# Ledger of designs, part 75: designed miniproteins, single chains, continued (5)

Each design is a single chain, and the fold is of that chain. pLDDT is the mean over its residues in the fold that is shown.

## One batch from the design tools (miniprotein)

Design m18587
Fold by ESMFold2-Fast:
Structure m18587 (fold): chain A 84 residues (1-84)
Amino acid sequence: MLREIGLEIRLIGLLLDLERAPSAATAREALDIIRELARMGRVDRARRFLRRFIAVLRARGADDPALQAILAEAEALLARLDAL
């Protein structure tokens, strides 16, 4: 679907933005898109992007409590998707 392709392109851009200039707003938007992909039944894609997202937050967000909260939420989502 065109919507799905648009979400994946947006998500790739947000992940690049997080690697360059991490922010809670960018991280929240990226996680919300990953949740939407999972809701649309794109579980394998959501899982792949979520693993990349977690890796970026672990590398870039260590000193930001807002990013650490989003990381914990992302890790919980990955555990749920891996149980499917």
Scores: mean pLDDT 83

Design m18588
Fold by ESMFold2-Fast:
Structure m18588 (fold): chain A 84 residues (1-84)
Amino acid sequence: MEEDRRVLEESIKLVEEALKKLEEEGAEESEIEAGRKMIELLRLVLEGRVDEVRERLKWDVSPEELRRRFVELARETVEQRKKE
């Protein structure tokens, strides 16, 4: 599943770039904080710490399902940027 890792890494980079731009443009602190939390969760999934993400979000889903959802979210993020 090297492709999943690549997608997660790319999505983290894109969110970090978007967060930096939002900070430069003076976006609301709540938006910046949401971006930081997303990066942290994506990094935990990338590190295989899926159970910790599950506990933080209080999601009653399997580790496999949680990982799948984050990979899908990462893929959507990468695809959305490519359309811009």
Scores: mean pLDDT 76

Design m18589
Fold by ESMFold2-Fast:
Structure m18589 (fold): chain A 69 residues (1-69)
Amino acid sequence: SVEDYVKEAIKAVSHNGHGDVTLAKGIVEYLVDNKYPVSKEELREQLEKFGFSQEAIDAALEYLDELLK
């Protein structure tokens, strides 16, 4: 599930010791690198559920668009 993909990504990148914007972008990079199928709407919903700030969510969604170009 998308929730399981995001949980896996959080575990993989969280030990880098960075702030929520950097962590959210790291989650996106992990999902894209592993080719996990996640839409922008599903990603936004999951990041909101895990308590990320609106700034972090917006940065993550913009980064997803950049990586898919």
Scores: mean pLDDT 80

Design m18590
Fold by ESMFold2-Fast:
Structure m18590 (fold): chain A 76 residues (1-76)
Amino acid sequence: MEEEILKLEEEMKKALAEVPEEELRRILEELSPEPAKSEEEAVEKLKRFFRELEKRGYIPKSLADAIIEILERALK
């Protein structure tokens, strides 16, 4: 499991490196302008962020799905 998470982290880092930092900040501010009030809210904000990156073509659906699955497991 941890080995799988490390692989996803590396793939995420590579994908995010292709996105301009200012664009990443803009997307985060748009989707999550206020700090999360709970762990569940924080996870939902992160899920929305990665889905938005997928919709804009910055990351593949497979990577977004894998990250969201890990976030959902962390919430349980």
Scores: mean pLDDT 72

Design m18591
Fold by ESMFold2-Fast:
Structure m18591 (fold): chain A 85 residues (1-85)
Amino acid sequence: LRDRVLAIAEAMLESAKESGLPESVIDRAQYAIDLARQGQVAVAANTVASLPLLVVDAAGNGEATSEQVLTFYKLLTERISKLDW
């Protein structure tokens, strides 16, 4: 379970960096990684689950473009497909 949450959080971090999403999203993904590594798996999983809301909020506030958001989800889907499929 911890290794799964960690892998998903790492996929989110790399996808956010490559798509050019704002530091607030990148920092949240890093926080999820740190929580998972500390053994706070449930909190890390909740942090990962809430990340899409931060992405939508960043787009709504003009901090991310729709192209950056679409690129993020495309990259994230590609990374996750290599982990659990």
Scores: mean pLDDT 80

Design m18592
Fold by ESMFold2-Fast:
Structure m18592 (fold): chain A 90 residues (1-90)
Amino acid sequence: SRQKAVNFSAAALHLAGAYANAMIAKRLIESGKASIEEIEKMVEAARESIENARRLAELDEEGRELLERGIEEGERLLEEVEEGLREYKE
């Protein structure tokens, strides 16, 4: 249906946003020049985007299955970035 396609596209867009924010946060950590607050803002945005993608994917079983790997990879990237942020705060 059109609604399923729209939900899938929206979930994919949120997932892309999560990856973008997580990668920006990773680069800011690696630079050693960014504020903790700036990095935390990017991490929070990535987390919200992953949750939005998961919610939209769950509205459609087929969309959930197709996005499952992307969501799992996004969660792993975010976990690595959150660990890096913890080290950066020390």
Scores: mean pLDDT 82

Design m18593
Fold by ESMFold2-Fast:
Structure m18593 (fold): chain A 77 residues (1-77)
Amino acid sequence: MTPEQLELLRKVEELGKKVYEAIKNKDFKEAEELLKKLIETTRELLESLGVPQEEIDKEIEALKKEIEKMKEEAKKK
């Protein structure tokens, strides 16, 4: 893995943590903006690793569904 790919991985991890914290705080607008950045950075990382576009699209959709489920659970509390 190149230093550039490692930097992208760190950004994905940081953004994921920030999305989780925003959802926990019920700041859904901030969570949506952070999720958009997380999706873009994750897509860049997977492309740099040579993952096929079809597989990247499936991973992004799975991530979106997971975050929406977390938002709904936070709203119930």
Scores: mean pLDDT 81

Design m18594
Fold by ESMFold2-Fast:
Structure m18594 (fold): chain A 123 residues (1-123)
Amino acid sequence: DYSKQKKIEEAKQQFLEKFDQQKKKLSQLFDDYGFAIEQLRLSEAAGTGTDAGRAALQRVDEEINKVKSEFEKELKTLTSLMSKEEAEKFKKEMQKEWNDFYNEEKNKAREEADKRFREALAA
């Protein structure tokens, strides 16, 4: 009915607003990921210990996994309000947007880390 559809639409808006916040947090975490890779590579090149860099990468991975778990939980809650067909479609679309953003941010962080590492070696 109209009231149910209105509640679903409001819930979708709240989900998308939270997803935007999650994207901002992911972007920051991938910046941290890039810095951790850079420091790890510099430590390897200098022949120094890599334990701190490995620990930093693990910490960032754990935080990214927490954001992913929150996203999946919120998506499940929202789609439980929908018909089976709408739930399947919305899940597929949101999972694709998550994966695309995740891969884009991860690749960007790796490329920026590689650039900074090369610049540091050239100095």
Scores: mean pLDDT 87

Design m18595
Fold by ESMFold2-Fast:
Structure m18595 (fold): chain A 100 residues (1-100)
Amino acid sequence: SREEIIKKIIEEYEKAFEKLEKLYEETGDKRVEEAAKVVRDTVAKLIEAIRNGASKEELLKIVEQGEKEAKALLEKLKASEEVKKIVEEFFEKVKKIIEE
C-alpha cells in the first residue's frame, strides 16, 4: 500500500539522518549538514509524489535525480567516504523499497 511504502521510506530516512546527525556532532563538518538536506528534500518529494498517486517509474526518477544531486554536491564539497557511504546506502535502500 502507499502508506506501507511511505513508512519504509521514513524508516530508512530516520536511519540515515541519525547516522549523519551523530557524525555532525562528532566532527562539526558542515558537509554532513548539506548531505542531510539533500536526503531530507528527496524524502519530502517522494512522500508528496506517493500521496499524489505517482507511478513506480515516476518515483524512481525522483530517487535517481536526488542521488545525482547528492553525488554531485558531495563530490564538489570533497565530503568524507563515511558521508558518501551513508548517502549511497540510503538511496540504494529507497530504490529497493520502490521496486518491491
Scores: mean pLDDT 83

Design m18596
Fold by ESMFold2-Fast:
Structure m18596 (fold): chain A 65 residues (1-65)
Amino acid sequence: SSTVQRVVAHDLSTLPEEVRAALLELARAPDRALAERIAQMIKEKTGTEKSPEQVLAMGRELARL
């Protein structure tokens, strides 16, 4: 959904480098199980809850930069 574009961009700018690296892997090889693992990593490192759909969108946005 296009309605999350600004939220995704803001989240990307605040994420730790290791999370951004994992998102780039997800963008290269999209996989729901990996998206769920990255969502857990975001929760553990930032305390923020993300759905796998949001994580997939974050990976796509990061990869286009």
Scores: mean pLDDT 73

Design m18597
Fold by ESMFold2-Fast:
Structure m18597 (fold): chain A 140 residues (1-140)
Amino acid sequence: SMAELEEKLREALASPDVARALGLLGSIRVEIELEHEERIALPGEPLSEAVRAALARLLVPHAEELLPLLLKGLSHPDSGIAELSAEYIEILAEEAPEVVLARLDEIRPALEKALSHPDEAVRIAARRALEVIEENLRRR
């Protein structure tokens, strides 16, 4: 349920263990994908519109608290966590651009570094996030 996902998100944001917090964010993504698509996307596969909309509804209210955690996730040794972090930054860039813009000096270099990640799925997700950010900046 949305209430259970919201509670899981609050647990992630309150956790002093960064790896645990990022794991909870991954668990949220899996639950939303299974509810809307009855399957989990492959590494590098774009999220469906329904999954993106559900994630946006959950993540946007917490965008300011979530961004520092996602920035840590981009540099995580687990490729799945790094990909997830880039995907969530892309969603926040589309749906809460002002919050992302306020931290652009931190976000842009982190995403640019992720373009050199050994895992192709992480590089794809980071490139998508940067493209959304650059498009939003050109329109403002």
Scores: mean pLDDT 85

Design m18598
Fold by ESMFold2-Fast:
Structure m18598 (fold): chain A 65 residues (1-65)
Amino acid sequence: MEARYRVAPDAMDEAVAAASAVPGVRVELDRERGVLTVRAPDLAAMRAAHAALQPLIDAGRVTPL
C-alpha cells in the first residue's frame, strides 16, 4: 500500500521519524516538494503509520494527499 502526505518544511524530520517507527513501513521524503511517501505491506501497517502522523495532521503540519 502507498499513501502520500504534504509536510511543512519544519516538520519533515519529525514526520519521517514518526512514520518510520512503524514496523514494516518504508518512507521516502521529497524535501524539495515537501511530499512524504509512506509504503506499507498491509492495511494495518498503513493505519498505524497514519495514526503516528495524526498529531502532525491535527497541528496542520502534515496533510494527506
Scores: mean pLDDT 86

Design m18599
Fold by ESMFold2-Fast:
Structure m18599 (fold): chain A 67 residues (1-67)
Amino acid sequence: ITPAEVRAVLDEADRLVDTDPARAAALLADMYERLGHPDFAAWLRAQAADAAAIRGTIEGERAALDR
């Protein structure tokens, strides 16, 4: 998985977080699993109804990529 693919997943999840947080969580979880973070991916899948937790994850990852 490339930084460009990570950015694309973050952009899609950000679009979905307010209307379909479960789908946003699933997209982020699949991304983190591919990045080698299966425990965090499992946690994200458990946050499927928590838009604030999903949004915080997107914002944190964007900040890390922009460094």
Scores: mean pLDDT 78

Design m18600
Fold by ESMFold2-Fast:
Structure m18600 (fold): chain A 83 residues (1-83)
Amino acid sequence: MTFEVQAPLSEAEAVARRLAAITQVEGKSTLVLTLPTRADAEQAGAVIKDVLEEQGLKAETRVEGTTLTVTAEAEKASSGVIT
């Protein structure tokens, strides 16, 4: 699922936590975040990637101008008897 959001840098951690929760349910999600400056986009990307990786998710970030794209994937494939 793809989300497009405009948010200040101070909301990056909260956005990351919400994206992590959604990715754990959906298996994969993409966030497109527009920030006021390229420096804010790069910093937000670092924060979001760190939060997602702490939640056990695979995260990829891409910054183009003031736009940050984050792709998150859940790596928990139960190769076992519960699926």
Scores: mean pLDDT 75

Design m18601
Fold by ESMFold2-Fast:
Structure m18601 (fold): chain A 90 residues (1-90)
Amino acid sequence: TNTYPPKEYPLSEGTEVVQVHVPKSDSTVVVVKRGDDISASVYGDKPPDDEELEKAVEEIAKKLGLNEEQKEKLRKSVEAARDAYLEFTK
């Protein structure tokens, strides 16, 4: 659907996509940030463990220049994505 958003919606200029490969679990974490909204997805052969999840969160937070509030939202989103992945692939 092609929609022309108002300028106060920074969808294009506030939209960032970061992909981090997690080599130990051979999984990939994909994060989309739009303004203060952060969503994450996890894909691969195995879900990342807590250590790799924390590393991915730190790398993504640095790349996106996230504050502590946004970093917590990111962590929750990645954890939820990992949980969803486990539910489908268990």
Scores: mean pLDDT 71

Design m18602
Fold by ESMFold2-Fast:
Structure m18602 (fold): chain A 100 residues (1-100)
Amino acid sequence: SAADRARAAELLARLAELVRREEFLEEMREIGKELAEEFGVEPSAEEIVREAMGRVYHEEPSPLSEEFKEALREIMTLPVPLAEEVRAALARLLEAALEG
């Protein structure tokens, strides 16, 4: 719906701001290291984002602030196609932030 599309756009703008914070980047780097150690290969930004979202969904321990966890939970409230769009866009933003 138009309302869901608008909500997805607003959430993505908020996530773009959050992903620039050092505490969020350090958490994502740590998740990336854990995945690299577990699977023996360097994870993509998409794999890091999926792992972070999975931890939030299963209420697993994470040093992420409540603000970051709430934003990630909001992705899961979107219709699946829009949730995947926001997740993919977040992965691209994370890749750029980790490289810059």
Scores: mean pLDDT 80

Design m18603
Fold by ESMFold2-Fast:
Structure m18603 (fold): chain A 56 residues (1-56)
Amino acid sequence: LEEKLNLFIKTAKEDEIGLSLARMQVSVDLTYKDKLSEKQKKATDKLKEEVDRAEK
């Protein structure tokens, strides 16, 4: 989970394709938020924050 999160953060900073992939992952995770583990929810929140930061 953390490894995947770090990969998306790094990719999002490199190009728009990575940013789009990170956004898609966040959207999927948020859709199934009620079925996610506590650890997965934290990873999703962190990914969303970094994606938003990278876009600005």
Scores: mean pLDDT 64

Design m18604
Fold by ESMFold2-Fast:
Structure m18604 (fold): chain A 75 residues (1-75)
Amino acid sequence: SLIDEAIAQLEAARDKTPEEHYEASLKALEAIKKAYEEGKSPEEILEAAREAVKDAPEDVREDVLASAEAIVKRL
């Protein structure tokens, strides 16, 4: 699946990704996967991603959510 491929790519890039970006990206992708499997709308899936990264630094949140939005648009 698209989400599983995104998670695999993130894990493959772990050593090259700053820890805060890695953890926030993983949380966002896991939230997207759960919401998608629950049959939620694209807007609800993106909201789940935002909630998952709410405690991350602002710059990290902006980068991660831009990537999350691109993934959700392809679902």
Scores: mean pLDDT 83

Design m18605
Fold by ESMFold2-Fast:
Structure m18605 (fold): chain A 91 residues (1-91)
Amino acid sequence: SEHVKKGEEAAEKAREKIRAGDLEGALKYLEEGIKHAEKALEDGDKAGAYRVMSRIARNLGDLYRAQGDDKAAELADGLAEKLEKLSKELE
């Protein structure tokens, strides 16, 4: 769906901002990704929505690692793995 594509694009842009150390830019794109995942859920694309949410959770893990919070990063990565598995099971 269009919202899944836009959510995935937002997640990739957030990752680029995280790598550049641009926290404000990263958070803006994470919010856009969440918004598109919500719209995908409203449209009935649960698999696509969970895939976008998984990418957002991985970006949060990268942000927590950059801030030195390895425990929060591990929890976020674990959430991403669970969401990715749910997305695959719904395809």
Scores: mean pLDDT 87

Design m18606
Fold by ESMFold2-Fast:
Structure m18606 (fold): chain A 73 residues (1-73)
Amino acid sequence: SQEDLMKQAEEAILKGVEKGKEGPLSLEAEITLGVASLTLGVAKLLHSKGEDATSLAEQALRLAEEALKLAGL
């Protein structure tokens, strides 16, 4: 479901943020996490309006997973 995708994206973003607390991330990882967070925010806004947010939630998850790979996770 789109809620499951949003939850997975949020959990992945939080893992990246936690990794950043242990040591500085690359600029690319930081920017990708920022874009993932913004994309998730837009998905949540659309979902709150009763609109289908599935595509944005999937994109947020992919961006979050890419950020984790850039962070060495």
Scores: mean pLDDT 87

Design m18607
Fold by ESMFold2-Fast:
Structure m18607 (fold): chain A 98 residues (1-98)
Amino acid sequence: SLAEDARELTERAVARLEARGDAERAERVRELGRELVELARRAEEVAAGDPDDPAAQAELRELGIRILRLLKEIFELVEAPEEHLEALDAVIASGEAK
């Protein structure tokens, strides 16, 4: 599930930062990861509903953008490759462009 994937991603990111002795970034990733898991859980709940509901579609778009922004911040904290950050920026910009 999205919430399980978000939890696993957070745990891996925290483990990497702790292995480097970076307790401050590890704690920040835990904080962001808690929000990411909650947004992922809400997105799964909305997605399980009526696929033709315009209100649900709008909420999923908003949740998707928020999830991608949190994911980007986590990726920046773990110093992910710039190409991954650029890809996330492109998806976020595409979702916001209307």
Scores: mean pLDDT 82

Design m18608
Fold by ESMFold2-Fast:
Structure m18608 (fold): chain A 84 residues (1-84)
Amino acid sequence: VEEEAINKLGSALGSKQAALTSTDPRSKEINAHMYEKFLQQAQQLLQQVQNPQIAQLLQQAIDALQKGDLDTAAALIEEARRLL
């Protein structure tokens, strides 16, 4: 569950980065949609995370992603992965 939640947030981060950096309108829209999908999946998995430190880091990563702070989100996701 922890690894799955971390992987879904990593995918959300990647899709958000692609949406922001893409110059093609179609690619921007597809990546924005994938970001929302992966974020929702990560939020659902987070409810099942048993490790409270990982849960806290992932919640902070979600907050960072929603604020557009991709560097902070990436650092928090990596820190959570180190606790696996």
Scores: mean pLDDT 81

Design m18609
Fold by ESMFold2-Fast:
Structure m18609 (fold): chain A 73 residues (1-73)
Amino acid sequence: MIKFTEEQKEAIEKVLREKFKLPEEVIEEIMEKLEKGASMLEIAKLVQSLRPDITADEFIALFAKEMVKKKKE
């Protein structure tokens, strides 16, 4: 089974707080689902249901951008 690293989890949490400005309760729910093996697509769809202006593709793109930023020293 594919597990997200601590760095990947931190990047996802940062995107949810900083880019989407979701409430802490919602972030906690999303992180719990991710820990239980939810895919990035499932998380992106959940975010879209709470924020209709955000598409799943936009969420994935923002997460990818954050991961690239983290690789940059």
Scores: mean pLDDT 71

Design m18610
Fold by ESMFold2-Fast:
Structure m18610 (fold): chain A 108 residues (1-108)
Amino acid sequence: SMEAFREQVGEAARELVLEMYREAKRENRLDVLAEELGDLLRALGVPQEEIDAIVEAVRNGADAEEVAERVGELARRRAEEHPELGQAIVDAHRALTENRARAEALRA
């Protein structure tokens, strides 16, 4: 269903952004992440005012979970109008999950 697809895209975006944010913060690359998230949200057709708020929050080192939840909600809202990009987000999350599982197996 479209409702299930929206929820899947939102959750995938939230988990991707959370991981990206934690990595970018550890590597002192939040400014780069802010630009990347801005580009993604613009591609999803999110209004510029909402994009600016997310970009500034990331640049100011806002809580990773809050940023991830906000981006996830925006992706969920826009998934119906941008199903190809929504599917790409789901596919990217699947790849991340598979890569993480493989990395854990190799570390064990």
Scores: mean pLDDT 86

Design m18611
Fold by ESMFold2-Fast:
Structure m18611 (fold): chain A 89 residues (1-89)
Amino acid sequence: SSVTLSVVGVSNLADGTVQVVFRAESSPEAKTVRLTGSAPGAKTVTRENDVPGATVTVTVKTKTSANFYGLAEADGRIEFVVAQATVQP
């Protein structure tokens, strides 16, 4: 199945780390996905089953744009690529 995610929050930290919050548009709250692995300037992050599916937070070490969109589940994971999120000071 595919999951659509929207950017609903962006915050920057003093150490150059930025957090981007995504909300699943049509994921049921009962479905869980685990977020694993985020890197500076990451384009792709992998989620595994076992996390509340309503909101996903991704941390990157840059204050630049990151791209994100939801993708289909693979091997019990939801793999997704950050499509776009801009950090404001």
Scores: mean pLDDT 39

Design m18612
Fold by ESMFold2-Fast:
Structure m18612 (fold): chain A 62 residues (1-62)
Amino acid sequence: SPEAEREIRRLELQIEATEGITEMATYLLTRAGQPDLKAAVEAKARKLIEELKEEIERLRKE
């Protein structure tokens, strides 16, 4: 549906924003010598991106 297509585009933009923010955050945490916090941030970002990708896949099947 047109509404599903519009929502998929929004979710794709959210994934791109999450990836960009995560890269910036992990760069800063690497500079600060905080490997455990970097790993935690990366894990949370991966989980969020996975959830967003699952929502996109759900919308594509409807």
Scores: mean pLDDT 88

Design m18613
Fold by ESMFold2-Fast:
Structure m18613 (fold): chain A 65 residues (1-65)
Amino acid sequence: SHHGTVVGADERTFEVEADGQRNVGEIVQEHPDLVAGRIVAGPYRGGGVLVPRARLRPGGPALIL
């Protein structure tokens, strides 16, 4: 697993920076406390990503699976 930082988000997608590289995730499932996504572009393409729902904003933590 890799640690990343949220760069931005909208209703369907979010950007996560890890190791100085940008990844684009697509939101797959939302829960009150957690957003699960799949990375569709960037170095971690095909991987999963988890972001605390309350932190799905610039500077928030992300976990790349």
Scores: mean pLDDT 80

Design m18614
Fold by ESMFold2-Fast:
Structure m18614 (fold): chain A 80 residues (1-80)
Amino acid sequence: MSKLREFALEVQRVVDEGIAKNLPAEEVAERIIELFEKHGLKKYAEQVKKIVEDAKNDQELRLGLEGLATALLILAVSEE
């Protein structure tokens, strides 16, 4: 499994866990930002911060995070 695919699955897991536990989308976003920063992916961390800044409510933020997780999985599969 590629490093990108492994990472994309980890991001997806964080999103899925947040939904299953009904965590505030902002908490889910913080976990994803920390994950990107831990892996040195500053550009992606900044992208998540912009999604948080642009979101007007929890539902909009949640949709943005789900979209990001899906886009990362598509990108990871495309590199295999």
Scores: mean pLDDT 78

Design m18615
Fold by ESMFold2-Fast:
Structure m18615 (fold): chain A 96 residues (1-96)
Amino acid sequence: SEKEKLKEEIKKLAVEYINSLSEEEQKELAKAMNEMAKANPSSYSQELIEKLEKAVTGSKEEIIEAYVEVIDELTKDATVEQLKLAKESMLEGLKE
């Protein structure tokens, strides 16, 4: 349950981050995520790679959905301690 709570908190922070961005910045984020997935395809499922490609030209909602799925994929095997560090890193980034 602690892992589930931390993942939900991280997802909420991710949504908050995207909502703080301009439309142009949201598109740049989607593009960066797509390029990162193409550079490291073994870290992502084929379905997620396809969703990331669609997000580049998609709506804000599609960008949020793709970003949340990236978090789920990258944190699937994460420990509670790793999730706590990820949350702290995201909170620190939001301050600056």
Scores: mean pLDDT 79

Design m18616
Fold by ESMFold2-Fast:
Structure m18616 (fold): chain A 86 residues (1-86)
Amino acid sequence: SILKFLGAFQQIDEEDLKEMDKDGDGYISFEELVEYLEEKLGLKLSEEDKKELKEIFDTLDKDGDGKVKIETFLEFIRNLLDNPDG
């Protein structure tokens, strides 16, 4: 469920997204997101968790290029925080 990532996403702000952007291109890859959650937030992601996170990521990746713009991801997080019950 997306709700299990809500607590993790609540800890992510614009500066955190910029820190995830290791390439400095203004986009977040799925690999950068997973690395941040595991290394910075200390989460232990199962294969099921990674699959569910990928499904969420893919909804934001309209171009299918494996990257999401920082602004797009930040808006997604803000929307989750404003409407956590869906």
Scores: mean pLDDT 75

Design m18617
Fold by ESMFold2-Fast:
Structure m18617 (fold): chain A 85 residues (1-85)
Amino acid sequence: MEKAKKLVEEAIKIIEEVRKRSKDETAQKQLDLILEQLKDALKKEDFVTAAMSIRAAANVARRLGYDETAEELEKLAEEIKKLAL
C-alpha cells in the first residue's frame, strides 16, 4: 500500500510539471481536472481510479509531444494497477 501511494505521488509531480511547461490552455484545464481526480483518489486509496487518471494524463502528454513523459506515466499507472490487485 505505501509503495502504491508513493507511485501516485510521483505521477502527480510529473503531471504538475507537464501542466507548468505546457502553454496549451485546453491541455492545462484537462490536466487540472485529472490532478483533482487523482488527488481525490489518493485520499480514498482508490488505486484503480488513480491508475486510470494517470493514463488520461499520459494521453494528454502524448498529444502535447511529451512522448517520453507519457511512457513514464503509463509505466507508473501499470505498476499501481499491479499493486492494487
Scores: mean pLDDT 86

Design m18618
Fold by ESMFold2-Fast:
Structure m18618 (fold): chain A 94 residues (1-94)
Amino acid sequence: VPSIEELKAEIEALIAETNAALEAAIAHARSQGDEATVARLERARAQVEAIFAAIRAEVEANSDNLDALRALKLQTRGLAQLVRREVAELLAEI
């Protein structure tokens, strides 16, 4: 069973990887001159940042609850996968 510290680190890693993927996608769309895709990705980034802020608040509130942290990790992983899929679909339109 992962420790509380390992689960927190895994959640932060998923958040960091997802944010890095969004930043790379925005940079790529800008390099192609696709201002419409940049605008869509910037809106997606703002929404994702708000959801990740809420997840971080729940991690802090449940910092001693192993089962809650496992659920938050699964939620974060699911969101990360959804974001990566949406980014890939948007970039395929360029």
Scores: mean pLDDT 84

Design m18619
Fold by ESMFold2-Fast:
Structure m18619 (fold): chain A 107 residues (1-107)
Amino acid sequence: MREELAKVFLPLASEEVRERHKTILEKAEPEQARKAAILETAAGILISGASFEVSNGRLDEAAANLRAAEKLIEELKKLAESIEDEDARKEVLKTAEELQKKLDEVR
């Protein structure tokens, strides 16, 4: 049952992630693509950390991590504005929106 579900959904998820990263890597400047990946990863870690901290009653630490994540999301949005390619810019903005949604779910 578990292995059967993994066989159906894992390739679909992998393809969506691959297409997003491929669009950014191929159409954005290499420096912008690298910065987008770093900002996405750092914001994701902070949001996940804040969620764990909330679950353990560490509300002040959670609030600090969420504020740090918000700043990284703002940087990601500003980075998107500097990307000349419309498709790459759209994918970076979508990444920022998905991170903002995750952050708002922890609040």
Scores: mean pLDDT 76

Design m18620
Fold by ESMFold2-Fast:
Structure m18620 (fold): chain A 68 residues (1-68)
Amino acid sequence: SEKDKLVEEILEVAREILEERMNALGYSEEEKKKLLEETEKNLRKILSTLSVDQQRVFLDWLKREKAE
């Protein structure tokens, strides 16, 4: 579904942002894995409560954050 595709795209962008920040801060591979798994779990729960239009707004916001 479109909602499922948006969830996966949002998670991918969020993962990229978080991984970049953790790398800059010197997090270990173990710490990065744990934080990424926890963030993905929590974000997936939140996104499942959003409409498709709300998910699109959230994705656009994340893409802007990544681009500065």
Scores: mean pLDDT 84

